# Designs tried in a protein design run: designed miniproteins, single chains, continued (2). Part 96

Each design is a single chain, and the fold is of that chain. pLDDT is the mean over its residues in the fold that is shown.

## One batch from the design tools (miniprotein)

Design m7331
Fold by ESMFold2-Fast:
Structure m7331 (fold): chain A 79 residues (1-79)
Amino acid sequence: LPPEVYEVLERAERLLEQLRQSPDLAEARQLYQEMRSLIDRLRRLLNSRAPDSPEKQAVLERLDRILAQAEAILAEKEA
């Protein structure tokens, strides 16, 4: 996979950390929306243009884990 894929993963992980550390619910929601958009764009790109490979599946699984963690963190902040 091209280096840009891993740059996007790194950005998503940074957004997840910012989301975890944010005490402001409005900021947390904004960070979640940014992360969701980033992940959705990368997932679409990989599914439409990259052939099926173990590397592609590993990246998609990592994106799913990041998103699941973000959803859990946001839900806890909203509770």
Scores: mean pLDDT 82

Design m7332
Fold by ESMFold2-Fast:
Structure m7332 (fold): chain A 92 residues (1-92)
Amino acid sequence: SLIDQFLQIMAQLMSIAGMSDQQIADMIAQIQAAIQAGDFNPQAAINGMVAAANQTLQIDYANGNISDAQYQAQMAQIDALTAQGNAIIQQM
């Protein structure tokens, strides 16, 4: 389903943002509950996770934890996930 595809994109962004597998599972369950309740904004959710992922990446880069090449590759991955997520939202 489009919802399942969206949740997979969200999980990947959450992973880049530094969330553990358990934190991701808990957040996905909360998002699923919010969708069922009719109280979910997918655009706000993806925008928030993209911001969190970029912030984590910028901090890691500034602290010297990742190389210039790794930083550029992860920025490109966030951009690709954002484009995929926005395309799914347009189909909802």
Scores: mean pLDDT 89

Design m7333
Fold by ESMFold2-Fast:
Structure m7333 (fold): chain A 71 residues (1-71)
Amino acid sequence: DIAERLREALAAQGIHAPLARLTAIVTRFLDSRGRTTLEPSDVGALVLEVLLALREPVTPELLRAISAALA
């Protein structure tokens, strides 16, 4: 589950978000792209969307760490 992997990756960085919130963000992201599964090329865009939705600072280090956890 993409949302569950995101929750675990975010928690490792000290960011705590409810699974329901992450599921909603992932569903909206995939729907906006006409997809049912996460493609490797979309990982960075999804992580950016999640960080912005949670009002977290978007740093290159954080983007790389979370993206690597979803690979």
Scores: mean pLDDT 81

Design m7334
Fold by ESMFold2-Fast:
Structure m7334 (fold): chain A 87 residues (1-87)
Amino acid sequence: MEEAAEAARKSALAAMNGDFDTAVEYAQKASELAKKAAENGDSGGTIAGAMGVRDAAVYARLNGHEEAAEKAQKFADDAVKYASKAK
């Protein structure tokens, strides 16, 4: 749980600081950790990861980095899909 949220937080902070390559890297890591959290029945951790990655996508888009925003949004969507399977 904490690891997915922390990776998502780092992704959002990197995007806010204009480091979109790092933001996409942490967004991918947050998605991977969210999948692992979902496999362990931790839907809350999966949702927290997805929200942080969505924030990164918003910051990338606001700064005109549409490709980075699309990549981050895809990882957020993947994390939400994992949450739906974490019954």
Scores: mean pLDDT 72

Design m7335
Fold by ESMFold2-Fast:
Structure m7335 (fold): chain A 62 residues (1-62)
Amino acid sequence: SARVAANRAAARTGAAEAEVEIDGEAHPGLVSGDGRITIFGAEASEALRAAAAEAGLTLSSV
């Protein structure tokens, strides 16, 4: 399972850090003002894309 927590209000004015949890492990993430999230060091999966979409974001890798 995957979970995405991001400060969307902060992301509206620029890039903001996000907390991304994949199978209980934390991964660094970055949310941009256009509603995209980049996750560093994690493989893009369907579950991760779904979790990002539930947070109102679009997954982008690198």
Scores: mean pLDDT 68

Design m7336
Fold by ESMFold2-Fast:
Structure m7336 (fold): chain A 93 residues (1-93)
Amino acid sequence: MDLEEIYEIAESLVGKEVAEEVKKKAEEIVKEADEIAGGEAAELAKKALINHLKYLAGEISREETEEERIKLAELIEGLSREEARRQIAEARA
């Protein structure tokens, strides 16, 4: 899925400023998900972006969009927490 194409669609539906914010958050989330959890998390991040875009366009319910975001956030947060704990242990050693 191409983030540039998603930006173009968002801009046409919700305006440039909101589309830029969606793109920035998508790029950050996809990058973090890929670095932390790999392709599965990156795919969930892309799905969350599409659901967010559709929600802004009024095509899907808030509940559906929120479920995808919650799953991705939990995955990223869990992995980030484990890495943070490892770094703290290393700094103490």
Scores: mean pLDDT 63

Design m7337
Fold by ESMFold2-Fast:
Parts: sequence; structure tokens; C-alpha cells
Structure m7337 (fold): chain A 77 residues (1-77)
Amino acid sequence: SEEEDRQFLREKAVELLKKHPNLSKETVERIAENLGLSKEERDELIAKAKDVPYEQDLEVLWELTDELTAAARARRA
């Protein structure tokens, strides 16, 4: 169902964020907010984020977007 697909993508996105701890705190916070994560989940991800320049996030963000898109397509196949 559509609801199950949305839940799958949300869980997959959280999993991918945990695998890429080199994202800046600002980027992690924005992604967590867009995913509708709980304050506890958000705080955990932010605590693992590094204090790095935002520009360094772009390459990792592209990889995350590609992986999430691939996961969505695989689920619908």
C-alpha cells in the first residue's frame, strides 16, 4: 500500500543517514525535519553529525538521494 511504501522509505532514509555520519549538523537537522522524525531520533542523528562545512555535504546528499530512489524503485518492482 501507499502508506506501507511511505513507511519503508522513511525507515530506509533513517538507515542511510546513520551510515553517513559525515554530514553536517545543519543538513542532518533539515533531513530529519523533512522526514518527520521524533525529537529523540533527531537528537541521536545530530549527535553523530560532524561540525563540517555545508559544501562538503553535497556529494553525500547526492549519494543518499540516489540510494533512496533506488530503494523506492526496487520496492515498487
Scores: mean pLDDT 68

Design m7338
Fold by ESMFold2-Fast:
Structure m7338 (fold): chain A 89 residues (1-89)
Amino acid sequence: SDAEEVKKMGEEIKKKIEELRELIKNSGLSKEQQEEFLKKIDEIEDKAIEEAKKESEGKPLIEQFKAVKEKILKELEKLKKEIEKKIKE
């Protein structure tokens, strides 16, 4: 069902966010830098939803949700690289 597919996509996003939160927590970065990166995780969802919706206009709802998932995961991967780069500075 669409509800089950949406739930599965949500679980994949949640797992990736949890992995990033653990990376931030174990980063050795300052509290201020850690809080900044955590805030960016929250902001990624809103931006990715807006961008994916524009790209998937006229498609079935399940394809729109898949596009949202892909955009969120892509932005979370970019953030992971930024965090890793900051740790190595």
Scores: mean pLDDT 78

Design m7339
Fold by ESMFold2-Fast:
Structure m7339 (fold): chain A 71 residues (1-71)
Amino acid sequence: DAAGEAEAERRGLDAAERIAKAREKTKKNPDKAYVILPASASEAQKRQAEAAALELYGAPEAVVEEVPELP
């Protein structure tokens, strides 16, 4: 159903918005790099994103949050 596909696209936008929020939080607290990923992200993808965030912001700690998924 096209409506269901639009819902899935909306979830993608929601995830991108949460990533933007995490970036703003990182700017407020350089001690921590906040990374928000979809729950469907693989462990390898989560590790790469965490490492990239630590390198980009130079923070000693990374906080990874998963975006809730709807089927």
Scores: mean pLDDT 60

Design m7340
Fold by ESMFold2-Fast:
Structure m7340 (fold): chain A 88 residues (1-88)
Amino acid sequence: GVSTSEITLEPGAEQEIFNTTSKKKHIKFEVVSGEGTLEIKDLNGKKVAELKPGESFEVDLEPKEGYKYVNTGTTPMKVKYTIKFVPI
């Protein structure tokens, strides 16, 4: 199935998405509203994407992979993420 969530990130707030399953997942990050940038990092702290309002980023999550995402701006940001399992 497909799971979609929307969250509001306060300035400087960080959230994590981690694939705890044995199955590959596909994730789409979208910045729906806000004024700053959403910074997406891997679990080792390496920046993999930087999104402005209206931008999106898609990536596959292998088992035991994850990303941290943070609102680097000074105003609240609404972020939408969609997760689906990749068929085996």
Scores: mean pLDDT 82

Design m7341
Fold by ESMFold2-Fast:
Structure m7341 (fold): chain A 82 residues (1-82)
Amino acid sequence: SEFEKKIIEELKELAEKLGLDESDKERLLGIPKVLNSLSIEELEEAKKILEERLAGVKEKNEISEFVEKLLEIIKEILKLKK
């Protein structure tokens, strides 16, 4: 879908920004497919965990940017599954 293509493109940019090697980059680019294979219950649990982690962050860093991106992807997949 156009949404998946856009997310993959944004994840490629994030992987380059974070300096990931090819193996880690491949794993990162596989995340949307893995998340789309999860149940609604599993996605809601992942969303809760990531939101709790972000709420504890006092200053934004590269890791918090990555977590925010994962949370965005999970929220959009949940909208499509509901």
Scores: mean pLDDT 73

Design m7342
Fold by ESMFold2-Fast:
Structure m7342 (fold): chain A 99 residues (1-99)
Amino acid sequence: LREELLEIEKEFFKKTREDLISLAKAIVNGDKEEAVKLAEKIAEVFKELVEEALAEGKITEETKEKLLKVMEKIIEAAKNLDVKAYVEAMEELNELLLG
């Protein structure tokens, strides 16, 4: 399970690194339209990775639900232009994937 979560993290950050940087900048600069668009794009990439991992038996449905709820928090932080909420959601994601 831990090894499978690490692979999800590696693939996620490999695919979304530039978008995550752009999202953080959009939130800080007050660009709500761009922030929401980037957050939804990032969440979709993550959802595809998590659904593939579930289909392959690498994670449980319960783990999938927890991971996808963090993506909802990232989208909410983008909608509210809330830098603190964004940082906290990213910390929660890393905690779920690493520990």
Scores: mean pLDDT 84

Design m7343
Fold by ESMFold2-Fast:
Structure m7343 (fold): chain A 51 residues (1-51)
Amino acid sequence: MEEELEKARRRLAEMAGLKPEDIDLFDGSKRDEFAARLEKLTPEEIEKLRK
């Protein structure tokens, strides 16, 4: 479970141009920061990259 989450976090960080350490899916404040980064992408890029 946690191992899968770590892989997802690393993948999302690469897609969003962030460090994996900055994407904390357990912390709402970090999720907001991550969401802001994804919002900068085009809808097509978001669909391609998100999981």
Scores: mean pLDDT 61

Design m7344
Fold by ESMFold2-Fast:
Structure m7344 (fold): chain A 82 residues (1-82)
Amino acid sequence: MEEARRKAREAFEKVKAAEGNATVELKMDDEQVNEFIKALRELALEAGLSLRIVSEEEESAADITVAVYSDGTVKVTGVKKP
C-alpha cells in the first residue's frame, strides 16, 4: 500500500522534473496499480494537471498519461504541451 504511493510520488516527480516528454515504467500487482493510480490522480489534481488512464499504449492530450498493461506493467508519461 504505502510502497505504491511512494512509487506514485517518485514517478510524478520524475515527469515534472524532466520539463518535457518523459516516461517512467513500473511493474506492480493489481492492488498496487489501483493505489498508484489513486495517488497519481491526487498529485495531478494538487498540481493542476490533467491525467488520463488508458488500458494500453496510446496518444493522449493530457498532461500525464498512465498506461496499464495486463501483465502489471504501468507506464507514466508526462507530455509538454505546445
Scores: mean pLDDT 73

Design m7345
Fold by ESMFold2-Fast:
Structure m7345 (fold): chain A 91 residues (1-91)
Amino acid sequence: DPLEEALKFIEEILENSSKTTYTLEDVHKIIDELVEKGIITPKYAETLRKVLDRLFELGPKEYTKEEVLNILRFLLTVADLGDPTKLKFKK
């Protein structure tokens, strides 16, 4: 399951980090790692970055590890912009 694999990878990144809070830049670095590992496509990552930019503009400027995981889980699960199966995950 590509979603489960992506979420496990995100959890591993978060658990191996000494950071207690995550800024927009920190979350963008997580997205970059997902692209580098081939878990998500560059096109979907571009879309995620735009959504995250807006979320951090309108909401809190920092999130906890649990909040970041929940935000990314939500976005990876519900974002249906242009066939999520084809856009989210590498085939």
Scores: mean pLDDT 75

Design m7346
Fold by ESMFold2-Fast:
Structure m7346 (fold): chain A 55 residues (1-55)
Amino acid sequence: MTGLELLEEFFEKHNLSLAEQKLLRIFIGNLIGSEDFNDFKPEYLEKILKSLSKK
């Protein structure tokens, strides 16, 4: 499973809007320190959830 596939699965599970999906991608890039979503790991989902809750 690629980082992109994992992210799409997350979007589906949480019924995120297009605007929320865009913000989430920006947050992931910031958390990774790059915009290479191929290095996205499941543990980043916890960090993303915390980031979204602080919005």
Scores: mean pLDDT 65

Design m7347
Fold by ESMFold2-Fast:
Structure m7347 (fold): chain A 64 residues (1-64)
Amino acid sequence: SMAEERRRLIREAIRLGATSGLYRMAGSAYRLNPADKALADEYDALSDEYDRRADELLARAEAL
């Protein structure tokens, strides 16, 4: 059903959002050391990518 598909998309979005949050925390932690700027930037970029993917799934769920 459309309701089951909506719940599936929402669950996947939650998983991606949780992963994004962990990457954001890693980026913030590494940013405390200026020598790790490149590593912090990489984790922030991963967080942004996972947030974008989560938002896309939520938009698809809302459109159902």
Scores: mean pLDDT 93

Design m7348
Fold by ESMFold2-Fast:
Formats: C-alpha cells, sequence, structure tokens
Structure m7348 (fold): chain A 58 residues (1-58)
C-alpha cells in the first residue's frame, strides 16, 4: 500500500490501543467519528480500514 495508508494504519493502531479499555459502544462511536473525518479529508483507504473495525465490533 501507499505511504499514506501505512501512516494511517499506524495511527489507527495507536487509537485502538487508547480505546482498548473503553466500552464497545464508546469504541464504535469514536471510530465512526474518525471514519467520517478520514472520508472528508480524502483518505478512503484508511476510512475503509476503520469501517471494517466498526463492523467487527458490531
Amino acid sequence: SSVVVQVGEAELAELLEELADESREAQIARLRKVQAVLEKQGFPEVAALVRRRIEELE
């Protein structure tokens, strides 16, 4: 994948570590917000990774 996707994967991993102690509902809510921001900023590949994580939690 591109450097942008690799950087996005690292940021997502760091976010998931931060959210590890949060409830599933809180994790989903925050990931949905991150997905919307990524889509708005033009990073659809990274947004798709976030969406897939949301689907795994739901």
Scores: mean pLDDT 73

Design m7349
Fold by ESMFold2-Fast:
Structure m7349 (fold): chain A 103 residues (1-103)
Amino acid sequence: ANPNLEALAEKAFVDFVKAAKEDPNSKKAVTDLKNYLFFAFTGSKGKWQDKLKELGKKAYEAGIPLVTAEKLLRTALKSTAGVTDKTVEEVLKDFREGYESGK
């Protein structure tokens, strides 16, 4: 793993949590979440499904409501060219499994 990319991912997640708690419709939260996904998926080896479950668990531990987290993640994915509705639902399923595992 690249320590600089891991640090950037952690900062992006912290920024995402703050923005999401201040405004559940925040464009900044969507951008911070996209940055987290980029750094986390580029900076470490492993299955992308496991990383999405980790993100879900982190969102639960940060106290973000599931409905808010799913809405922001859906917006981030749909703003990415070439992402299909099927891919969005598969990502949200893995994210939700991670979120629920934090309970």
Scores: mean pLDDT 81

Design m7350
Fold by ESMFold2-Fast:
Structure m7350 (fold): chain A 104 residues (1-104)
Amino acid sequence: MEKEKEAEKKEALEKAREYLEDLLKQVGIDLSTEKAQKALEVLAKVLAATRLDEKADIKASEEVKELAAEIYAEIHMYISGDEETYEKEKKAAIEEVKKIIDKK
């Protein structure tokens, strides 16, 4: 039983990673950088956790929502390439991600 739970978590994480990798490539994010790879890894963990919450018929935790918001802000900064723009848009990006998660 415990081995089956670990296998399910690993499968969910790998599927989430593949999905996000395809999505990020479509929006023009260069995944060859360490920063983009870190963002992808954390996003995959968040998406996998959210899918497990859906399967358990429970809502995603506040920690998962906050983590998703932070990662979206990091990706937004990577796309913009401007540190001044990052500080200005960081709060808006966090609010946008929280709104999307709450609406689902």
Scores: mean pLDDT 57

Design m7351
Fold by ESMFold2-Fast:
Formats: sequence, C-alpha cells, structure tokens
Structure m7351 (fold): chain A 100 residues (1-100)
Amino acid sequence: MPTVTVTVPESVKAGEDLTVTASLDPKIAEGEDYKIDVVLRDAETGELVAHATKELKAGEGSVTVTLKNITKPGKYTVTVTVTNLKTGESTTASAETTVL
C-alpha cells in the first residue's frame, strides 16, 4: 500500500469549496488501480458532512478532490482512505480544517 498524506487549507469560509489534496508515495504502478474516498466529519459530533470518491490510475501520485456545501462553522476532520481495487486493502490519513 502507498503511504497517503492529506493537505487541506487551515480554514475556509462557510459556503466556499474545500479543496483536499492527497499525495501518494510511491506513485500508482502500472497495472494497479486504487480508489480514494474523502470524508468530511464534524469534529465535535462525528456527523458526516461531505463525501467524495475518485479512482486513481497508474502514474498518479496526487489527487485533488473538492468538497462543497459546508455551511456550518466549526472544526472538521478530513479523512482520506485509499483502497487497492484488486485486494481490498486500504490505508487512511486525516487532517483538520476550520469552517469560519
């Protein structure tokens, strides 16, 4: 499994798009396909606020996902799960952001 690192802005304004970047080391090898799931949760309640899924293909070492409709101010946790589509093995990384 590649190591995943998540980068998010420290803060966004309510109603603005949240851009999440995941970096993979090593890059996806030829013949390998991965899925990335990005989940945004309220850090206090654990409520699922936004979710996006994207496939990763050979040669990709980073992916950007945009999360929308974040209207409640507060602290949020971004969790990124990278899953190997052949084996079902997964790894996760998390980062925090604040909606102002």
Scores: mean pLDDT 80

Design m7352
Fold by ESMFold2-Fast:
Structure m7352 (fold): chain A 105 residues (1-105)
Amino acid sequence: NKDEGEEYLAKGIEAFRNKKYEEAAEYFKKAISLLSKDSELYIKALYLLGLALYKLGKYEEAAKAFEEVLSIPGMEDNPDILRNLGKAYEKLGKKEKAAEYFAKA
C-alpha cells in the first residue's frame, strides 16, 4: 500500500530527526516493504535507511543499503550516496574502497 508506505516513511523521518535511529530504521524498512521499487519514495526510504544504519554503527548494513541505491538506474553517480558509502567503508577499515567512492563523488 503506497499510502501506508508514505506514512511509514514520514514516521521514519520524524524518528531520524529526533535521533531515534533504531526506530527510524524500522520505519524505513517497513516503508521499503510497502513502496514500489520503481518509486522515488522507495529510493528515498532505502537511502535514509542507510543513513540511519550508519548512525547506529551498523556500517556493513549501511554500505549494503547505499550500494543497493547506487545499483538503481540513474543513481550510480549520485555524489551524496557515493560520499556516504565511502564513509561507511572508511569506518569498516576498508580504506581502498572508501577512497574509490570518494573519488567518484
Scores: mean pLDDT 89

Design m7353
Fold by ESMFold2-Fast:
Structure m7353 (fold): chain A 100 residues (1-100)
Amino acid sequence: MDPAARRALEEAMRASVALVAAAVAKTVVDRNPSVELAREAVEVAERALEEARRALREAEAIAREHPSPETRRALEDARGDVRAVEEILEELRAKLEELE
């Protein structure tokens, strides 16, 4: 595997792991609605968004320096994961306001 493609895929994987963490936090709150759990879930999703955005910035740098179909795909995947984490965070914040 091309070293740049491998690094970009590793960053895409980090963004995907962040999305899974945010999704799990949302699932816990949806099944067990409480103000305390919603606040914890928002904190998890905020940290997940920070990690996903960091992974996206690294994937963007790799794709810029070493453009290939693989690095572009990894970048596109990371962008999608960041958007998904942002949506989960917005939903969790709305849920917290509903429960307060």
Scores: mean pLDDT 90

Design m7354
Fold by ESMFold2-Fast:
Structure m7354 (fold): chain A 72 residues (1-72)
Amino acid sequence: SEAEREGRLKASKNAAELTKEAIDELRAEGIEDIEIRVEQGETTGVIEVRGGEKVYRITADKVTGEVTLERE
């Protein structure tokens, strides 16, 4: 449906923006060895950005377009 496509597009865009922010934050601290892991579920996607001792977890709801960022 159109609503499902809209949700996926929002999730993709928001997840990409937060991923870029996480990478930019790590690079601003002089961290160049950055690892990115992606896990694709049917309704949820997770992007983990890891650099040094820092971990950023970005969770995207593919139905609603909601994206959350957690720092560890």
Scores: mean pLDDT 80

Design m7355
Fold by ESMFold2-Fast:
Structure m7355 (fold): chain A 77 residues (1-77)
Amino acid sequence: ELPPEEDWPEAIEQARKVAESGVEAVKKTKLSKEELEKMIKKLEEVIKQLRSEKHEPLLIVAEGAEEIIAYLKEKLK
């Protein structure tokens, strides 16, 4: 369920915190390059799905996820 508009800023902040925790977990576990590539591909598919919905809250979530993917791709270099 999408949160009401009044809660969108908090929901976005919560999503960013969860994403940051995920990034920290990836750093901590030292995932292999192959495992990171698989994770990035799955996240890219999810983002395409979210963007196809054309719903503003989902587009904002997709943008946050794109930033995480950019970070993971940079780590693969």
Scores: mean pLDDT 64

Design m7356
Fold by ESMFold2-Fast:
Structure m7356 (fold): chain A 84 residues (1-84)
Amino acid sequence: MVTRGVIESTAGGPKGVKTATSRYEVEDGRLVRKEEEWSIMPEDRVGEVKVETTEDDESAANMRALADTILEGRRKGIELARNR
């Protein structure tokens, strides 16, 4: 089946002073574009994810599942960076 949409996730660094916003554009379950932007943001902007689709509910569900996987990966990375 065809999955289309945009996944946007935002995660902060260990101190929360810098934040990365990753935007993934997916088509047919394939990554067609990936953009990453770094900015300086407050610490509480950690682990946020947004999902946007222009297709049917099934495509939306697939995009959300993928976004959740990305968010979990980011969360684990931040946790490892905080531990000492």
Scores: mean pLDDT 53

Design m7357
Fold by ESMFold2-Fast:
Structure m7357 (fold): chain A 98 residues (1-98)
Amino acid sequence: MKPKYEVKITLHSPHSPEEMAVMLELFGQIALQHGADKVEVDAESGEMRIYSNSAEVLKKAVETILEMAQQVGVDRVDVEMLKKKLEEVEKLVEEFKK
């Protein structure tokens, strides 16, 4: 059975495949540390999927990933995408509380 909530993150940063794999693995570990149930990473496409039965867990994971991405100096397009993903997850948290 798939977890109830999913967030897909796609990075367009001009990093090498090796650097992309390290960044996505780091972001995946952050999500797991915040209690995500599953993380899938495809370094070739720059894609990561985070799964959880808790919208609040996804919110914390995406917030921490966004903070780290901004500190590392990830491209503006990727930062804007992460901000939009955070807004989507915040809406899920509000729906869950009702």
Scores: mean pLDDT 77

Design m7358
Fold by ESMFold2-Fast:
Structure m7358 (fold): chain A 98 residues (1-98)
Amino acid sequence: LVDPNSEFSVLFALGLAKSYLKQGKYEEAAYLVHQVVDAAIKMGLTNVVEEAKKLLEEIVKKYPDNPIAWESLAKIYDVLGKPEEAEKYRKKAEEIRK
């Protein structure tokens, strides 16, 4: 019933991800931020993409063994025109999944 591509759903998920980060629930936070990144890129929400980037950088610093967070960072850096950094993070995610 809730449209996952609506701006309100994206903002709600971003807020929930911040709450999970504060609680030390890094895996749940990473999953939510991953969904936020996909939706925000589709909708052109540049400010949300920038905030998601900051949250993901914090997640990988605290919980580096989360491949979803590294994959989401790669997507953001691809969109920002930094393919070398995107490839670095994509390889990191592959290494963790092995």
Scores: mean pLDDT 80

Design m7359
Fold by ESMFold2-Fast:
Structure m7359 (fold): chain A 84 residues (1-84)
Amino acid sequence: EEQLELDIWKAFAEIIAAITLKHEKLSPELVEAIRELVDLINQSTDLEKVKEAIETLRKASDLVSQGKQEEALRLLKEKIEEMK
């Protein structure tokens, strides 16, 4: 069931974003990029694109936890442009 699988992956993206956004001292640009990517994921009907975008969110979340906000922002912006 392709729609159910998409809905599950979209829910997973929102969970990753929520966890990432709880980090202190996030730049406004990083917060905006995370939200924009989640919005693009929620608008997508392409399961493979959604999975790739979620992998990008996971990598960005790991970078944020390491204090590498600049690298996280770059990664997110590149994926946002790819999904447009």
Scores: mean pLDDT 83

Design m7360
Fold by ESMFold2-Fast:
Structure m7360 (fold): chain A 65 residues (1-65)
Amino acid sequence: SAMAQAIADLQAGIEALTGAKVTVEEKDGTLLVTLEGATPDQKVKAQIVAGLFGIELGKKVEVVD
């Protein structure tokens, strides 16, 4: 599905750009991005990437640590 691809792309993009360990899941039309053991720098970068991805897809994206 388009959502499954979006989840995979967002996860891969955040991991590639930040080096953070991340899990992405869909819940009620929102993409939840969970960071594991992220540094402050990785958190900021992940939020920027997730925000841009959300704008491009017209989806709500939330980053949690």
Scores: mean pLDDT 80

Design m7361
Fold by ESMFold2-Fast:
Structure m7361 (fold): chain A 86 residues (1-86)
Amino acid sequence: SGGEFSRRMGELVDEAVKKVEEDPENAEKYVEDGIARIRQLAEEYAQKVIEEDPEKGKELAQTYLNSADEAIEELRKRVEEILKEK
């Protein structure tokens, strides 16, 4: 499940970045949509692991939420680099 989460998280970042590359004038919208999807994915996984194993789930849930924060930061940095080249 952690591998699936990482794959999906990476796909969300890549999709948002690709949309910005193809349509940079709407970058803000694509970033906001991407961030919303990233947060929703992390919250879904966090909730599920807490429900399945409260003892281990709390720590794992926090790693999913932290991964979302890191993915959002990566998305913002990659988009900023693209906009500087355009």
Scores: mean pLDDT 85

Design m7362
Fold by ESMFold2-Fast:
Structure m7362 (fold): chain A 85 residues (1-85)
Amino acid sequence: APQLVRLRVTGLHPDTTPQEVADLFHSLGMRVVDVLMLLDPETNRSLGEAIVVVEASREQAREAAEKLTGAVLNGAKITVEVLPE
């Protein structure tokens, strides 16, 4: 069975949606299982960060992180890193 791998996305524009984040990974042919947008609990405003869960090998996830780091989404340059499980 394919592994689930978590990635952290930072540098997101406050207006970025979970679907827009998922679409970045879909553009690389990756299967996205979940997207958790990190929000301020009082204001529900974006913290500029998301956790993305993909159904992929750790090597495939690292390749995606390298390809997506430096991409511009809604005028903001993002950084993507693979998290330890």
Scores: mean pLDDT 82

Design m7363
Fold by ESMFold2-Fast:
Structure m7363 (fold): chain A 78 residues (1-78)
Amino acid sequence: SAAEVLELADWTIERSKETMKELAKKYPEYQDHLYEKLKTGAVKSWTALLKSLGLEDLIEPVTERIREGLDKAWEELK
């Protein structure tokens, strides 16, 4: 269901928070660059997955949720 896909997107955001925190600690001079790579990769991977499943109508709501959730998490780490 669409609800299950959104829950999985939320799980992606949650797991990314831990990765972002560790990357910021290990590579502070590259943290913004690494974050942009993480966000771009997540959006691209989810877009490809939803396309392969024929769920193209969910691409916009899911990827927007991921972008917003990751941006919020990144701001909270500053």
Scores: mean pLDDT 81

Design m7364
Fold by ESMFold2-Fast:
Structure m7364 (fold): chain A 67 residues (1-67)
Amino acid sequence: KAVLTEEARELLAEAIAEDLGLPEEEKERLKESDDEGIARLAEEAGEEELAEIFRERAEAKRKVAEK
């Protein structure tokens, strides 16, 4: 579960960065960003489904961390 989600996260972040035309440095920063940050950029790139997935992951992680 976690292994595939982390790899998918990296690939999706890279795809979003390419859609926005971000340079290599920004791609690296995006990969290091929180799921919420990636969701915001995905929405800017017009990737609504990806933005929703990352936002849901950020919310779930926050709720679990508060336990």
Scores: mean pLDDT 69

Design m7365
Fold by ESMFold2-Fast:
Structure m7365 (fold): chain A 65 residues (1-65)
Amino acid sequence: SKAELEALTLEIARELEREEVLRLLQGTGQPLSRDGFLERVSERLYERTGERLSLEELRALIAAS
């Protein structure tokens, strides 16, 4: 369902945020741009489900959380 997709999207966003914090703490790389972050969320969602949310929906969900 769409609600399940949205819940999974938020979980993926939290996973990616943790991964980025760990990278920065290890002194490796630069912070992702917001668009770069959303692209990674979209790609991981697609890899797991074969489905995508629009960029507008991704931004709204992540901003609300």
Scores: mean pLDDT 77

